Designed miniproteins, single chains, continued (3). Designs and how they scored, part 24

Each design is a single chain, and the fold is of that chain. pLDDT is the mean over its residues in the fold that is shown.

## One batch from the design tools (miniprotein)

Design m8805
Fold by ESMFold2-Fast:
Structure m8805 (fold): chain A 68 residues (1-68)
Amino acid sequence: SMMEKQQEAVEEFRKRLEELVREGASADEVLAAASEFAQRLNAQGLLTEEVEKEMLAALMEALARIDA
């Protein structure tokens, strides 16, 4: 279903950002990866307001871990 695809996309996004943070990626690298992922989801019609909100929350959490 569309909802399951959206949930899977958000979970994949979170895991990718978490992996980048663990590998010592910079904030610029994390932002670039987030932008690329969002563009791909938008092209697939999966970037709804709900998905965007969850992705922004995950991005803010990843950036906070880099700043800490």
Scores: mean pLDDT 82

Design m8806
Fold by ESMFold2-Fast:
Structure m8806 (fold): chain A 98 residues (1-98)
Amino acid sequence: MEEEIKKLKEELEKALEKAREAAEKEDFDGLVEYAKEALKKIEELIELGEYEYAVEKLEELMELLAEAEERADLESQIRLGVLMVQAAVLLVVAKKKL
């Protein structure tokens, strides 16, 4: 379990780095895909009891998505908005477990 948590945290950090790079390049398709990957890893970390870490990474992801949405086209804004709602739901779940 500890090895699984460490691997998930490493994979999450990599997905977040790729999401930041995509956002910087205004690659909104890439941002959506990497954000989805990050959310899946965060959900798995919540299932494993890593609530404080999950909250921190959800807040980082939500900030990145909000900043990217300001520069995005309408279709990408809608896709990023859906990811923001998913992140907000996971944030509420993780905070209730703290």
Scores: mean pLDDT 88

Design m8807
Fold by ESMFold2-Fast:
Parts: sequence; structure tokens; C-alpha cells
Structure m8807 (fold): chain A 96 residues (1-96)
Amino acid sequence: PVEVLREAAETARQAAEEVKNDPSKIPEASDRVIKALEEGAERVPEFADELKALAGHVYAATQEALDKSPEEGAKIATKAFEDVARRVEELAERAS
């Protein structure tokens, strides 16, 4: 399941790059990251609470981003996805 965590981190990093280039992709990118974190929580039960908390963080950041201008929203979403990628990579290191 270390691979599942690495895949979730990669999904978050790709989402950050995607929304930085196209703010209209924020809802789609957010949905993919949340799904990857939820799948990770099912496959790595020892980190389920932490992964679900990160999914909640993405949801909240996405709602904030969509309440702002596209430019400001892209900054908020990009930062949230980058923070999630970093945190999930930390969990993968603890799992290995």
C-alpha cells in the first residue's frame, strides 16, 4: 500500500499543476484528489483518519477557491494540493 500513497501524492501534484494552468479545472481536480485520498484510506487503514482529514481539507480549500476570482482560487487550490502531496509523501515514508 505504499504504492497507493505514492499514487495519491502524484495525483495531488498533477492536480496542483493542472489548476495552476487552468482554474476552470479546480472542481474536477479536487474530485480526483479527494477520491485518491479516500481510496488510500480504504487500502491503508492505519492512516485512514489522516487521509480522510486531508480529503476534508481539499474539500474546504476547494469551496474557498471557488468563492474567489479564478486567479486567487488557483493559488488557494494549488497550495492545498501541494500541501496534501507533501503530507501524503510523509505518510508513505512512515509506511515503508
Scores: mean pLDDT 86

Design m8808
Fold by ESMFold2-Fast:
Structure m8808 (fold): chain A 98 residues (1-98)
Amino acid sequence: DPVEEFYRAVLAAKTAEEILKVVRDFLKKYKNEKISSEELARLIAAALDAVVVANGEQAREWLKSGKRPEGWTLDEKGLQALVAAGERVRADIERLLA
């Protein structure tokens, strides 16, 4: 199952940048494939889950460094919420693969 292989690659990645690279490589594989609308929706849903995990890791990095992009409105509480969302999605993926 390409979604299970993708999720294993997401769980193996350690940083937001590595997770986003996994997402880009995954989407690139399917960019020109003739796939059903149902399969395409499944691939998109998996990619969106991985983006939530990546956002959580990015928020964790910003919390550790104290540095965040100029113009961001997220305070420490907002960054903690992104970390929690990423960990929740990661746990759901681990349960799916068990």
Scores: mean pLDDT 83

Design m8809
Fold by ESMFold2-Fast:
Structure m8809 (fold): chain A 98 residues (1-98)
Amino acid sequence: RLEEVRRLLDQTYDSIKKAVEAAKKGDDEKAKQYLEKAKKYAKELGRLTGEPSLAEKTVELGEKAVEAAKKGDDLEAEIYLGLARILLGVIGLVARRR
């Protein structure tokens, strides 16, 4: 259970990070594919942890990071990516509380 949550946290973050990197390189198709993967991992994470709203907000921050990267606003992209990482950390903390 906790190992599955950790795997989904890592996969969600890695997918968002790769989407931002693809967007910075101008690869809109890869950025879209990585965001789609992030959405699937986040949905499962929300289901397992009982935190679908936090999981959805994590994806929204990832989408904002990708849009900032596409516009060439690297600082804004890194801020949104950092916020997504913090929110995933909160989800992980909630999942460990018993």
Scores: mean pLDDT 86

Design m8810
Fold by ESMFold2-Fast:
Structure m8810 (fold): chain A 86 residues (1-86)
Amino acid sequence: SMEKLLKELEEAIEQLLSPDDEVVIEATLRIIRLADELNKDPKYREKVIELLERGIEAAQRAPVSEITRGVAVVALSSTLTATRSS
């Protein structure tokens, strides 16, 4: 269900606020996979864009190492660009 994938995407975005670098990296990878699946249906594009923008904001504020935060922000920004191009 696409609604289930959207809920999982929202949950993954919340995990970006973790103080654990490994949790933030795993959440980032999960967001990329979930967004890729949701992008197959253009009906969900606007909602995925909104969620990815919130994810980028969360990643920028993540209480983790500068390197982990930077990697997450770059990866999510690339995913946002791909979503807008879908």
Scores: mean pLDDT 87

Design m8811
Fold by ESMFold2-Fast:
Structure m8811 (fold): chain A 72 residues (1-72)
Amino acid sequence: SEFERALKALTDALNYAAERVGGSATGDIKNKKITVTAPDEETAERFKEGGKIMEDRLRERGIKPTIEVRAA
């Protein structure tokens, strides 16, 4: 499905970016969720703001995943 392909592509892109700062990202297609793990709480807060912007952009395309950010 379009949603599944978009979620996988977004998860891979977010994981690639997160790994550069010592984090990671994983996708859960069943729960329509991407979890991003940041190396610390300060980085997690920055990722949370970015996640909100990304969710808004995806909503414009009819895609409604949840992006959850956690500190390691």
Scores: mean pLDDT 79

Design m8812
Fold by ESMFold2-Fast:
Structure m8812 (fold): chain A 88 residues (1-88)
Amino acid sequence: GFGLALLLYETSKYFEKEGRKEDAKIAKDAANKVLNEGDVESGQKTLDEIREKYKEEGIKRQNELIESGTLSDEVKEAIKKRIEEVKK
């Protein structure tokens, strides 16, 4: 319930900041369905679809951070391991 709606709402705000108006609306509409209708199944499906759609972009951003040289070696290895887990 509430936790899923909050996460979808935060996802919508992130997309608004990135200029992704359509994705922001999809996430916000899903959050409203969870809050007002109790449609947890639809909300979870929408969140999963957003995560899958942006999986490659998330991986790319993490790789760019590794290449930037601003992170410690320990943090870089932790990110690489997480990327490998997500790709499976």
Scores: mean pLDDT 71

Design m8813
Fold by ESMFold2-Fast:
Structure m8813 (fold): chain A 76 residues (1-76)
Amino acid sequence: LASLKERAKALMLRLADALAPVDPGTAAAIRAGATDVDSMSKEQIIQQLRAMRSLARRLGDEALAAEFDALIEELE
C-alpha cells in the first residue's frame, strides 16, 4: 500500500505540472491532494485517482490516463 500511495502522489504531481500553465488553481488543488494521500483510505485514493484520470483524458494525455487506470485496478 505504501508503494501504491507513492505512485499515486507521483502521478498526481505529474498531472498538476501539466495543468499549471492552463489551470493553476486546479494544479494547486491537485498538489494539496497529493500531500493528503498518506492519510487517505483506499476508497478515498481510488476516488481521487478516478478524478485525476478524467482530467488527464481531457488534456489529451492518454498515457498518463492509462497509468491512473492501471493504479486504480491495482488498488481495487
Scores: mean pLDDT 81

Design m8814
Fold by ESMFold2-Fast:
Structure m8814 (fold): chain A 78 residues (1-78)
Amino acid sequence: LFEPDEEVKKLLHEVTDKEKLTETEFYLALVKYLKKKGLIDPEDPSIIDLSDTELGKIAGKKTVTMKELFEIFLKRLK
């Protein structure tokens, strides 16, 4: 089980009440968060626009793939 850092935990709390997540649950929570915020590009769902978002500040990138975003956040799990 993985525990996100405080910044990531606050974002994911909008879509999950779990403090510790499996890798699959973490991935699903990220996908749910991105859909809830409308951050998935409607023309290319592999591309996520993080411009001017709190998530983008945490990731350090304006655009990412889902794989890149997941890898960035996995590095921040305990």
Scores: mean pLDDT 73

Design m8815
Fold by ESMFold2-Fast:
Structure m8815 (fold): chain A 85 residues (1-85)
Amino acid sequence: MKKYTGSFAVLDPETKEWVLLTYEETEEGETKLLEERKAPEEEALERAKKSWKELLESLGLDSSALEKAKSVEELSAALKAISEA
């Protein structure tokens, strides 16, 4: 069994702080959260846009909403819309 590790950045809408989520995906498609930690806003925003775009594209999902986000608030709204769709 092979494991693949990746990370996402997610904005906490209440605190306006970015949270980096490190996860592990198994060959069976199970995803496990390994680590959750806070990150600086500007670094997290850039990493979040890049990581989420690459992840969504690899899953065959539309990432255009993320490219339009110019702030942490806009990125959070775009991610929420994608998760609710």
Scores: mean pLDDT 66

Design m8816
Fold by ESMFold2-Fast:
Structure m8816 (fold): chain A 68 residues (1-68)
Amino acid sequence: SPEYERLVGAVMDLLQEFVARHRFTPEQTVEAALRAAETLEEMYEQGASEEEILEKVREVLRELYERS
């Protein structure tokens, strides 16, 4: 669906920006990508808005970085 494709693109943009900003290793990048994808899929299935999904992805990436 166009909506889902747009959400995937937005999440990938957030991930790329976060990875570049914090200079993630390949291992950290893979973990971040998996966690972002999981968050997107779960929230999209629950009917969450684009804004809610993007904010949760930002939160998950931030928490992952702080624990790394």
Scores: mean pLDDT 83

Design m8817
Fold by ESMFold2-Fast:
Formats: sequence, structure tokens, C-alpha cells
Structure m8817 (fold): chain A 106 residues (1-106)
Amino acid sequence: LSEKVKKIIEELKKVVEEMDIHPAIKERLLEAIELAEKDPEKAREEAEKLKNSKDAADRLRAKVLEIVVAIVEEDYEKAKELLKKFKEQNPESPLPDKFLAVIEKY
């Protein structure tokens, strides 16, 4: 991974760690970020399986996997588009605004 991508991923992990959300959700989001960083192909496969799940936690994991894969591929415009769509579908979530701020910093 490029130095820029590594810095973005590190800051995304810090955002998740600092969020006022349940520990189980934090763990699942951190695991999603790590999977997308280490194996973006596997992350895509998992996101495809989970994106239409009836479980909200599965759909959240799918979105985070898709966003981080776009970042790993350095497709920042796609990552921003995915974050905007995520915010539209989940306006109460603090995640998309915080992730967008990290990406826009770089």
C-alpha cells in the first residue's frame, strides 16, 4: 500500500475507535477495515454477500468494506460517492461524515 493509503486507513481506524458506539459494532468495523486492507478481493466478495442482508449490521459491514476497498485502490472519488450514499440511507450515523473528513484531508 502507498504511504497515503496507509495514513488514511490508520486515521479511519482511529475514527472508529473514538466513536460512541457499541463495542461489538466497533470490533466488526475494525475487522472490516483490516480485511479490506489485507485482501481487497475477499472484501469485495464479502460485501456482495452482505449488502442485501436483512441484518443492519451485515449491511453496515458491507458498506465499510466497499468504502475501504475503494480507498485501497486509490479511487477516492468512488469512496466519497459511497460515503454520500451511505449518509443518505443512514442520516443518523456519524460514520460517513467522519470518514469523508479523513479522505478530504488527503
Scores: mean pLDDT 84

Design m8818
Fold by ESMFold2-Fast:
Structure m8818 (fold): chain A 95 residues (1-95)
Amino acid sequence: PVERALEQIRKLGDEAMAYAEAGELEKALELAKEMALLAAQFASDPRVQAEAERVLARFRAAYAETGDPAYREIAETFESTYEQLLQLRAQSESA
């Protein structure tokens, strides 16, 4: 059910942003990994792809506005985890 995944990704994104604002970087990074896992599981749905791009844009925008490297690290953690999981999924689907 893609709808629940989209809702959960949005919720985790809001929580990760709140933790980053509070200086709780480790918690924000764990949530970034959870978002990446959910996004990768449902990545065949274009709505999930769009939501993943929206998450990246949100944290990149926060970095651009604040200069706080925590936002960049969250975005990079989400992106790298998501891409790694997509590669693993593609290999599984090709077999």
Scores: mean pLDDT 84

Design m8819
Fold by ESMFold2-Fast:
Structure m8819 (fold): chain A 85 residues (1-85)
Amino acid sequence: MKEAQEEAYEAGKLAAEAELAGDAAKYSGYVLRVIGIAEDVYLSGGGRDSALSALDAGIKGAKDAGGKKAAETLEKARKGWAAKG
């Protein structure tokens, strides 16, 4: 789980940096990478709580880098995962 949280945090930061640079393709790629890390954790038997922890790490990375849109997009993804049971 630690490695997935570290990867998600870094991807969240990179999404924010792409957002601030106006690079829509990189922005979308890094947002999808955070979501993909959460999905991989879930499918690997980590369950919903571990997937939410990965999303929380990505959201923190985005916020730390000043990416408001990246953080909001990932928070919406987190809401969907929280509703998943």
Scores: mean pLDDT 83

Design m8820
Fold by ESMFold2-Fast:
Structure m8820 (fold): chain A 99 residues (1-99)
Amino acid sequence: MVPQIGKAIALLEKDPSLTPEQKRRLMLVLAAIAAYELGLSVEEALRRFNIPDTPETRAELEKILAILPEVNLFDPEDLKKIPGVTEEMARLLHEYLTA
């Protein structure tokens, strides 16, 4: 998990097709995936991914964490079930996680 997530972060940060808002959302999704797979707290996940620790980011991360047990991370159709993830974002997230 950790090596794949690190690669996904690097690909996301360098992707010129993404808006700042889309990058922020996908970074939250990657943080939630890492928290779920590694058993991290919300606070630890936000800290490790350098995401501002605000009530809003905590609430968004918790919403993603709640749905992750129902999501197949290797199926782009399932990735669209994640709150705030559009069809295009799901495709890119799939590429990042499988690269």
Scores: mean pLDDT 79

Design m8821
Fold by ESMFold2-Fast:
Structure m8821 (fold): chain A 103 residues (1-103)
Amino acid sequence: SSIENKKKKQEHEVYMEFVQTLQEVVDKGEAELSEIDSAAAAQLRQFKEQTLRMLEAMAKAGIEYIRLATGMAMVATKAFLELTNKLISRLRQQSQLQALLQE
């Protein structure tokens, strides 16, 4: 129905906003990680690409899956942010300790 099509468009717009937020968070984290550990940055990019492909497939499957995809994008954004911050913190701490031990 036309009402269901309108709901699907509205749900998809919300989904796209969360996908944009996820991309921005991961891209920023990848940039920071690439300065410290290029391999970790490459792995983060690969996981982002796989996550986005899965979310896109879900969003195309139907209106109920668009809502699930939005929820997953929210959880993924938080998880990538927390993981990236922890990795950067640990890698910088290890670098500082290594410098101290070589003096």
Scores: mean pLDDT 78

Design m8822
Fold by ESMFold2-Fast:
Structure m8822 (fold): chain A 61 residues (1-61)
Amino acid sequence: MAAVDGGFMTKEAAQLVLGLIKEYGEELTSQVIRKANEIAREKGRKTVQPEDIEEALKEVV
């Protein structure tokens, strides 16, 4: 797991984030990470999962 903006994410979610930085850049990826942390929290989880990143990406773009 990796720590991001005071939260944690799985290695799989972190790999998705790296791919998003390459494809969309740091600015958009930062917004996706923030949204993914909100989604994980709403689902009662402390750790961001890959599916949270995918849901956040759909809401940000």
Scores: mean pLDDT 74

Design m8823
Fold by ESMFold2-Fast:
Structure m8823 (fold): chain A 76 residues (1-76)
Amino acid sequence: ISALAAHLSQIFQIDRETAQKIAEKLLSDPEKAQEASKRWRELDLETLKQKVLEGKVDELSVEELAAVETYLANTS
């Protein structure tokens, strides 16, 4: 959890508390997260990234968060 939160904080350039919330959401349904990571191209990733930066993590599904993480990991 701490390692995942640190990774997410770095990738999204967000605070550790917001990154921890994202980590907990992704770990709450890892099967959904894995499936979403394969279909990230179907989502508006720039808008989803903006919502994460605004701290609106509660407005995002596990699938949306997993897709954005996959997108950012592929471009880093």
Scores: mean pLDDT 75

Design m8824
Fold by ESMFold2-Fast:
Structure m8824 (fold): chain A 90 residues (1-90)
Amino acid sequence: SNLDKIKNLLEELEQKLKKAKTDEEVKKLIDEFIEKLKPILEEMTEKELVEAVKLIKEKLWKLYEEGVISAEVLRYAEDKLGELYNEVIS
């Protein structure tokens, strides 16, 4: 399912973020994640989109709580996700 594809992308993102050494590397990984996420979200219904966005936000918050990403990176990722969501629904 598209939701399982998103779960797999989030798991891949977490593993890569834990290995990242620089802020530039972290931002690149977030940008790559958003780019890979776009075609998956474009194939989803409005109901599936709401569930997907919730899942992604919960994962980003968990990564922040675990100290994998900073508050600034969390904000950056949430802003990028919001921009993508608005693009997909327009």
Scores: mean pLDDT 86

Design m8825
Fold by ESMFold2-Fast:
Structure m8825 (fold): chain A 65 residues (1-65)
Amino acid sequence: GASDAARMASLATGVPFGPLLDDANRMSKTPKAQDLFNKAVEAAKKGDGVKAYDYILKGRDVVDS
């Protein structure tokens, strides 16, 4: 879920876990960001923390627009 996406992204990039977890949680609650949230979680399940981070950044932009 959101915690797994944020943890893998944090480990791969050095970006703090807390802000990434907040972004992932907001994406999970935002219908227009659901696809990007699901992609971030899927990337994390595959061990791809860099891709998880990329999807979280894209999802944050969608949530904020």
Scores: mean pLDDT 87

Design m8826
Fold by ESMFold2-Fast:
Structure m8826 (fold): chain A 64 residues (1-64)
Amino acid sequence: SWAAEFERFRAQHAAEIEKQRAKVAEQMKLAAASITLDPETQRAIAERLEEMARKVAAVLAELG
């Protein structure tokens, strides 16, 4: 079967196959994240976080 052949091939090239699988998994994670957040939304979130950081700094300064 192709599975048995693949297993033998995998044993010979375990390091390279592992590397390629990790790379594919990483790309799939990015694709999944990209589906839920478009670039405009990501920018808006980044801007909001920066604004909040400034406000927190101001409050901490007021508190001493």
Scores: mean pLDDT 68

Design m8827
Fold by ESMFold2-Fast:
Structure m8827 (fold): chain A 100 residues (1-100)
Amino acid sequence: AAETRQALRDTAEAVSRALDYAIELVKKNPEEGKKALEKLAEMFREIARSDPRVREAFETLAKLVQEAIEKADNPEEAVKILRQARDEFVRLLTAAAEAA
């Protein structure tokens, strides 16, 4: 349905903005950035558990965010992983929106 496609696009945009904010935090304050990423990863896992339509996208996102958390002491590596996470998430959610 058109409403489902719009909701998925709005979700992709909102998550992209949240990841951009987390990337800025990791660059400026890795400790606070790591805490923000831990909170986001838990939220993404909850969404994946709750909604089968977006499960693959949010499971993939949560996994990559967890990898970035493990690399938070190396901000350049963490940021690289987070950018990859955003690109993969948008790709998967766009595919889900087109299938709806």
Scores: mean pLDDT 84

Design m8828
Fold by ESMFold2-Fast:
Structure m8828 (fold): chain A 83 residues (1-83)
Amino acid sequence: MSKEQVQKEMEKLYELLEKEAKKAIESGDVFEVDVVLSLIRMSHSISLIAAKNHPEHKDVYLEMAKRLDELGREVERKLEELK
């Protein structure tokens, strides 16, 4: 897989998770927000594992992990506001 393909797929995943997070937050459903937060956290962990196992694309995976961590922190703050 090329670096450009990995970057494109990671960007697509991020955009999907960001959209679903925004939708869940706007719904006010604590359960939906918690599910999306769990998916973001799992995706963050998978990105870190991918960076370790595929060092040739480490920079792409680590940058995505950083973005997912920030998104997860934002969603967690919104979840606490809904409780």
Scores: mean pLDDT 85

Design m8829
Fold by ESMFold2-Fast:
Structure m8829 (fold): chain A 74 residues (1-74)
Amino acid sequence: SVDDNNDEGTYETTLNSKWVNDPDYVTMNEMMKSILNFDDSQSESINRNRFNFLDNLLKTTPEDFKNNNRKFNN
């Protein structure tokens, strides 16, 4: 832009930055991903565990989900 002064523009950018760059916002999304890797292990170990988890979930029949009365509704 011009080399005058962007004092006015700074106001808007500051507000936006506060929200978008808020660690809380970014952390929330990253936290969800971190939960899967909370074991803090190598990519290989994580992958193995992840695969096992997925396999276990897949093994669970839809009937089992019904018995749990859909965790969704408690």
Scores: mean pLDDT 45

Design m8830
Fold by ESMFold2-Fast:
Structure m8830 (fold): chain A 68 residues (1-68)
Amino acid sequence: MKVEIDATGMNGEELQNAVVRAILENGLDPSKLRFYVNGKEVEQSKLAEVALKEDKETGRAVVTLVEK
């Protein structure tokens, strides 16, 4: 399953809340999730850091969650 979140302009708290809601509302298993920011795979622990950096540098932060 694939879920996309447009996190452009979100702060770290808003981003974390959006990710948690996407996981819960779509019934995703957090242990099977892969995370992407603007199409590049990132570690879950770095998700907010990378998304905020990409937003600042490119003006866009799209978070993609993929369950396998």
Scores: mean pLDDT 84

Design m8831
Fold by ESMFold2-Fast:
Order: sequence, then structure tokens, then C-alpha cells
Structure m8831 (fold): chain A 89 residues (1-89)
Amino acid sequence: MIKLEELSPKEQGAALKLLIKVLESLEGKSDESLEEIIEEIKKQFKLSDEKFEKIIEAIQIFVENSENPLKEAKELFEKYYKDLEELKE
């Protein structure tokens, strides 16, 4: 099983951003479809399908071990990975 900390820093940032956007969409805070969110994250972080599969596995493990996945993901992303959002394509 692949944990979040076993991913590269770029992949960790992608995983946290994907999780945050998906959970906000599920809470009705965003009108973005899951497909649109996935495509945006894959393009922004230049992820291959193989890397994306690892990210999904790490997200599943993170959610299973988190009391509040959205809050925890936002705090981690803001503190350690926010600079990765500014990646130029």
C-alpha cells in the first residue's frame, strides 16, 4: 500500500489538491465535475496514468486514517505544498 509520505513532493501536492477539490465538490461548494477536477490536476502536475494511480491509492489510505480528511488535507497543502499550485504549464 502506498502512503502519502511515500510519494514525491510534487505527487503529494497533487494528491492533497485533488482530495480537497473532490471533497469540496461533494460538499456542494463547487460545480466542477469529478472528471474536470481529475483532468485539471493531471495537467497542472503533468501526471502519467501510473503516477495518478499511485496518487489515488495514497488518497484512499489518507482518508481511511483521517478524522476530518478535508480539514487535514487543506492544512497540509497550505503549509507544505501551496507553491506547487503556481506551476506554469
Scores: mean pLDDT 75

Design m8832
Fold by ESMFold2-Fast:
Structure m8832 (fold): chain A 80 residues (1-80)
Amino acid sequence: SEVEEVRQLITEAIKAANAGDFEKLDELEKRAKELLQRSTNPLIQQALEDIIAAIKAAKEGDYSTAVGHILRALGLLEEI
């Protein structure tokens, strides 16, 4: 499902951030943006925007902000 694709994206982003893999984070940000353009579900759109913000924060070393965005995205997916 679209929800499972977004959950997988979150899992991969957390792993990449923990590894300091900025190339993988850039790839995942691009994938999130592509999914955002294809989605018609407003909760999935907002979750993807939060994932993009989380990836950006992680790349800047702001892990507390990144975690906040990930928790918000997971909460939005739970409402679907």
Scores: mean pLDDT 86

Design m8833
Fold by ESMFold2-Fast:
Structure m8833 (fold): chain A 80 residues (1-80)
Amino acid sequence: MHPTAKEIKELLRKVAEDARKKGWPEKKVKDLEKLAEGSNDVDAHKTFQDLLERHPDYLAEVAEEIGLPHVAATFRRLAR
């Protein structure tokens, strides 16, 4: 099952908000915000892909927090 573009944008918005709150690098936060707004920026997509590869469980936790359990299940499958 593939998450919809709308679901990914909602997830990215929440991740960007959490990242800013936790003091992540400004470039990474801005990349996530650009994707949440529908940007096709290649560097921003790379930032998201790096998160999927290194921290899929974190993305799954954020997805569950915002009420997307099917998206969370997809990311947990990628972690294994």
Scores: mean pLDDT 78

Design m8834
Fold by ESMFold2-Fast:
Structure m8834 (fold): chain A 69 residues (1-69)
Amino acid sequence: SSGLKEELKKKLEKALDILEKQGKRRASARELASTGLISLTFANELKEVTGKRYLSRKEALEAVDKLLG
């Protein structure tokens, strides 16, 4: 379970890096999923946990900790 959380955080960081290179400081669930690194299901779970349409890097990573404890 620890290894899965760490792997998902690394994929999320890479997805956010791709979006930042596209000029996006915050990412929607759809934008995270568009990178191919994060599933739309998982991106929507991050959105639901945060209650935010667009997530900063910090908010997205904290959402993984809330989801996967």
Scores: mean pLDDT 85

Design m8835
Fold by ESMFold2-Fast:
Structure m8835 (fold): chain A 70 residues (1-70)
Amino acid sequence: SMDAVIAKFKELAATLPEDMREFALDALETLEKYESDEEALEKLSALLEKLRPYLSPENQALADEVLALA
């Protein structure tokens, strides 16, 4: 469900540095405004790819878990 995806993404965002966390949460609010789940998931995937360089290898696995919940 989208609610589960959002909840898991917020957990991932909490592991980011403050500046990147603010960026991630702001981007997530924009994604929540999409009426199409397909379009929202496409944008979420792009956002996760942008965040991957700022994640530890263990936390990169969390990004894959977010996508798996979608």
Scores: mean pLDDT 76

Design m8836
Fold by ESMFold2-Fast:
Structure m8836 (fold): chain A 75 residues (1-75)
Amino acid sequence: SLEKAREEREKRIDEIVNFIYEKFLKEHPDITDEQKEELKNLLEEAKQRMLESDTIFKRVEDAVKKYKEEEEKKK
């Protein structure tokens, strides 16, 4: 169904968003609660844009995959 396809895409987007959020927190340990809420808002906007645009979703997913591959390459 269309709903199932949307749910599967949303799960993939949530994985990307969670990855970005966790990485940001690790790089910025002194981040304030107010800044965390702002980051969550920005990531929610990014999620919405990725749900609405296949082009944006693909570009972001590819960028995150490339980042993960470069991190593995440093091992």
Scores: mean pLDDT 80

Design m8837
Fold by ESMFold2-Fast:
Structure m8837 (fold): chain A 72 residues (1-72)
Amino acid sequence: SLAKTRAIQKRYDERMAKIREEYEKRAEVDREEARRWFIAQVSLLSMDALEEAGHKVTPAMEKFRKIMEERG
C-alpha cells in the first residue's frame, strides 16, 4: 500500500539522518573507522527497508547482515 511505502520511506530517512550525524562525530576521532561504520549502518538500514517492504531475507543476506552488524 502507499501508506506502508511512505511509512518505510519516512523511517529510512529518519534513520539515515541519525547515521549521518553519528558519522560526523565518529569521523572527528577516526575517519577510516567512521567510514567503515557508515557503510555498515547504511547496508543494514537498506536490508531492513527491503525486509519491511516484503523482500525475503536469504541465508547469504543474513550472513552479510551479521558481517555489517560486527562492523557497526
Scores: mean pLDDT 82

Design m8838
Fold by ESMFold2-Fast:
Structure m8838 (fold): chain A 60 residues (1-60)
Amino acid sequence: SKFEEVDTDGDGRISREELLEFLKSKGFNPTEEEVALFDTDGDGYVDRETFERIYEIVSQ
């Protein structure tokens, strides 16, 4: 799936950097600050559920 392609570290989580790169590949240009809003735990990673929601929106 696309999640595994974006998860370059293979750790089952999407880093802020990986999400930034993914969104840029979809024609978006988010800032690091904007991506940080999806990091609900402040741990530097975006949950699979959050990523799936983002993917659905940007894959329209």
Scores: mean pLDDT 72

Design m8839
Fold by ESMFold2-Fast:
Structure m8839 (fold): chain A 89 residues (1-89)
Amino acid sequence: HMSALDKLVKESGLSEEETKALVDAILQKQAALRAAHPDATIDDEALVQQALSELIQAAIDKGKELKLPQAKIEAFVKALLKLASNGDE
């Protein structure tokens, strides 16, 4: 069974290090959003779902900062969205 990270690497065509950098950017954005809403009564999962578009934008911005090809950044975003919708047909 393939891990989520392995799927993102394979689907995006990015290196493992580049894929981890985009994931780290998403996690940093999630932490910043949580810090801005310390009194939030929802869990981290609900916060991530609510802010999904902002998290995706953080990954795109990081990909551009690293000078990654636009097509690979788009493939990463599509793979991430597929993982988020896992279980839906």
Scores: mean pLDDT 72

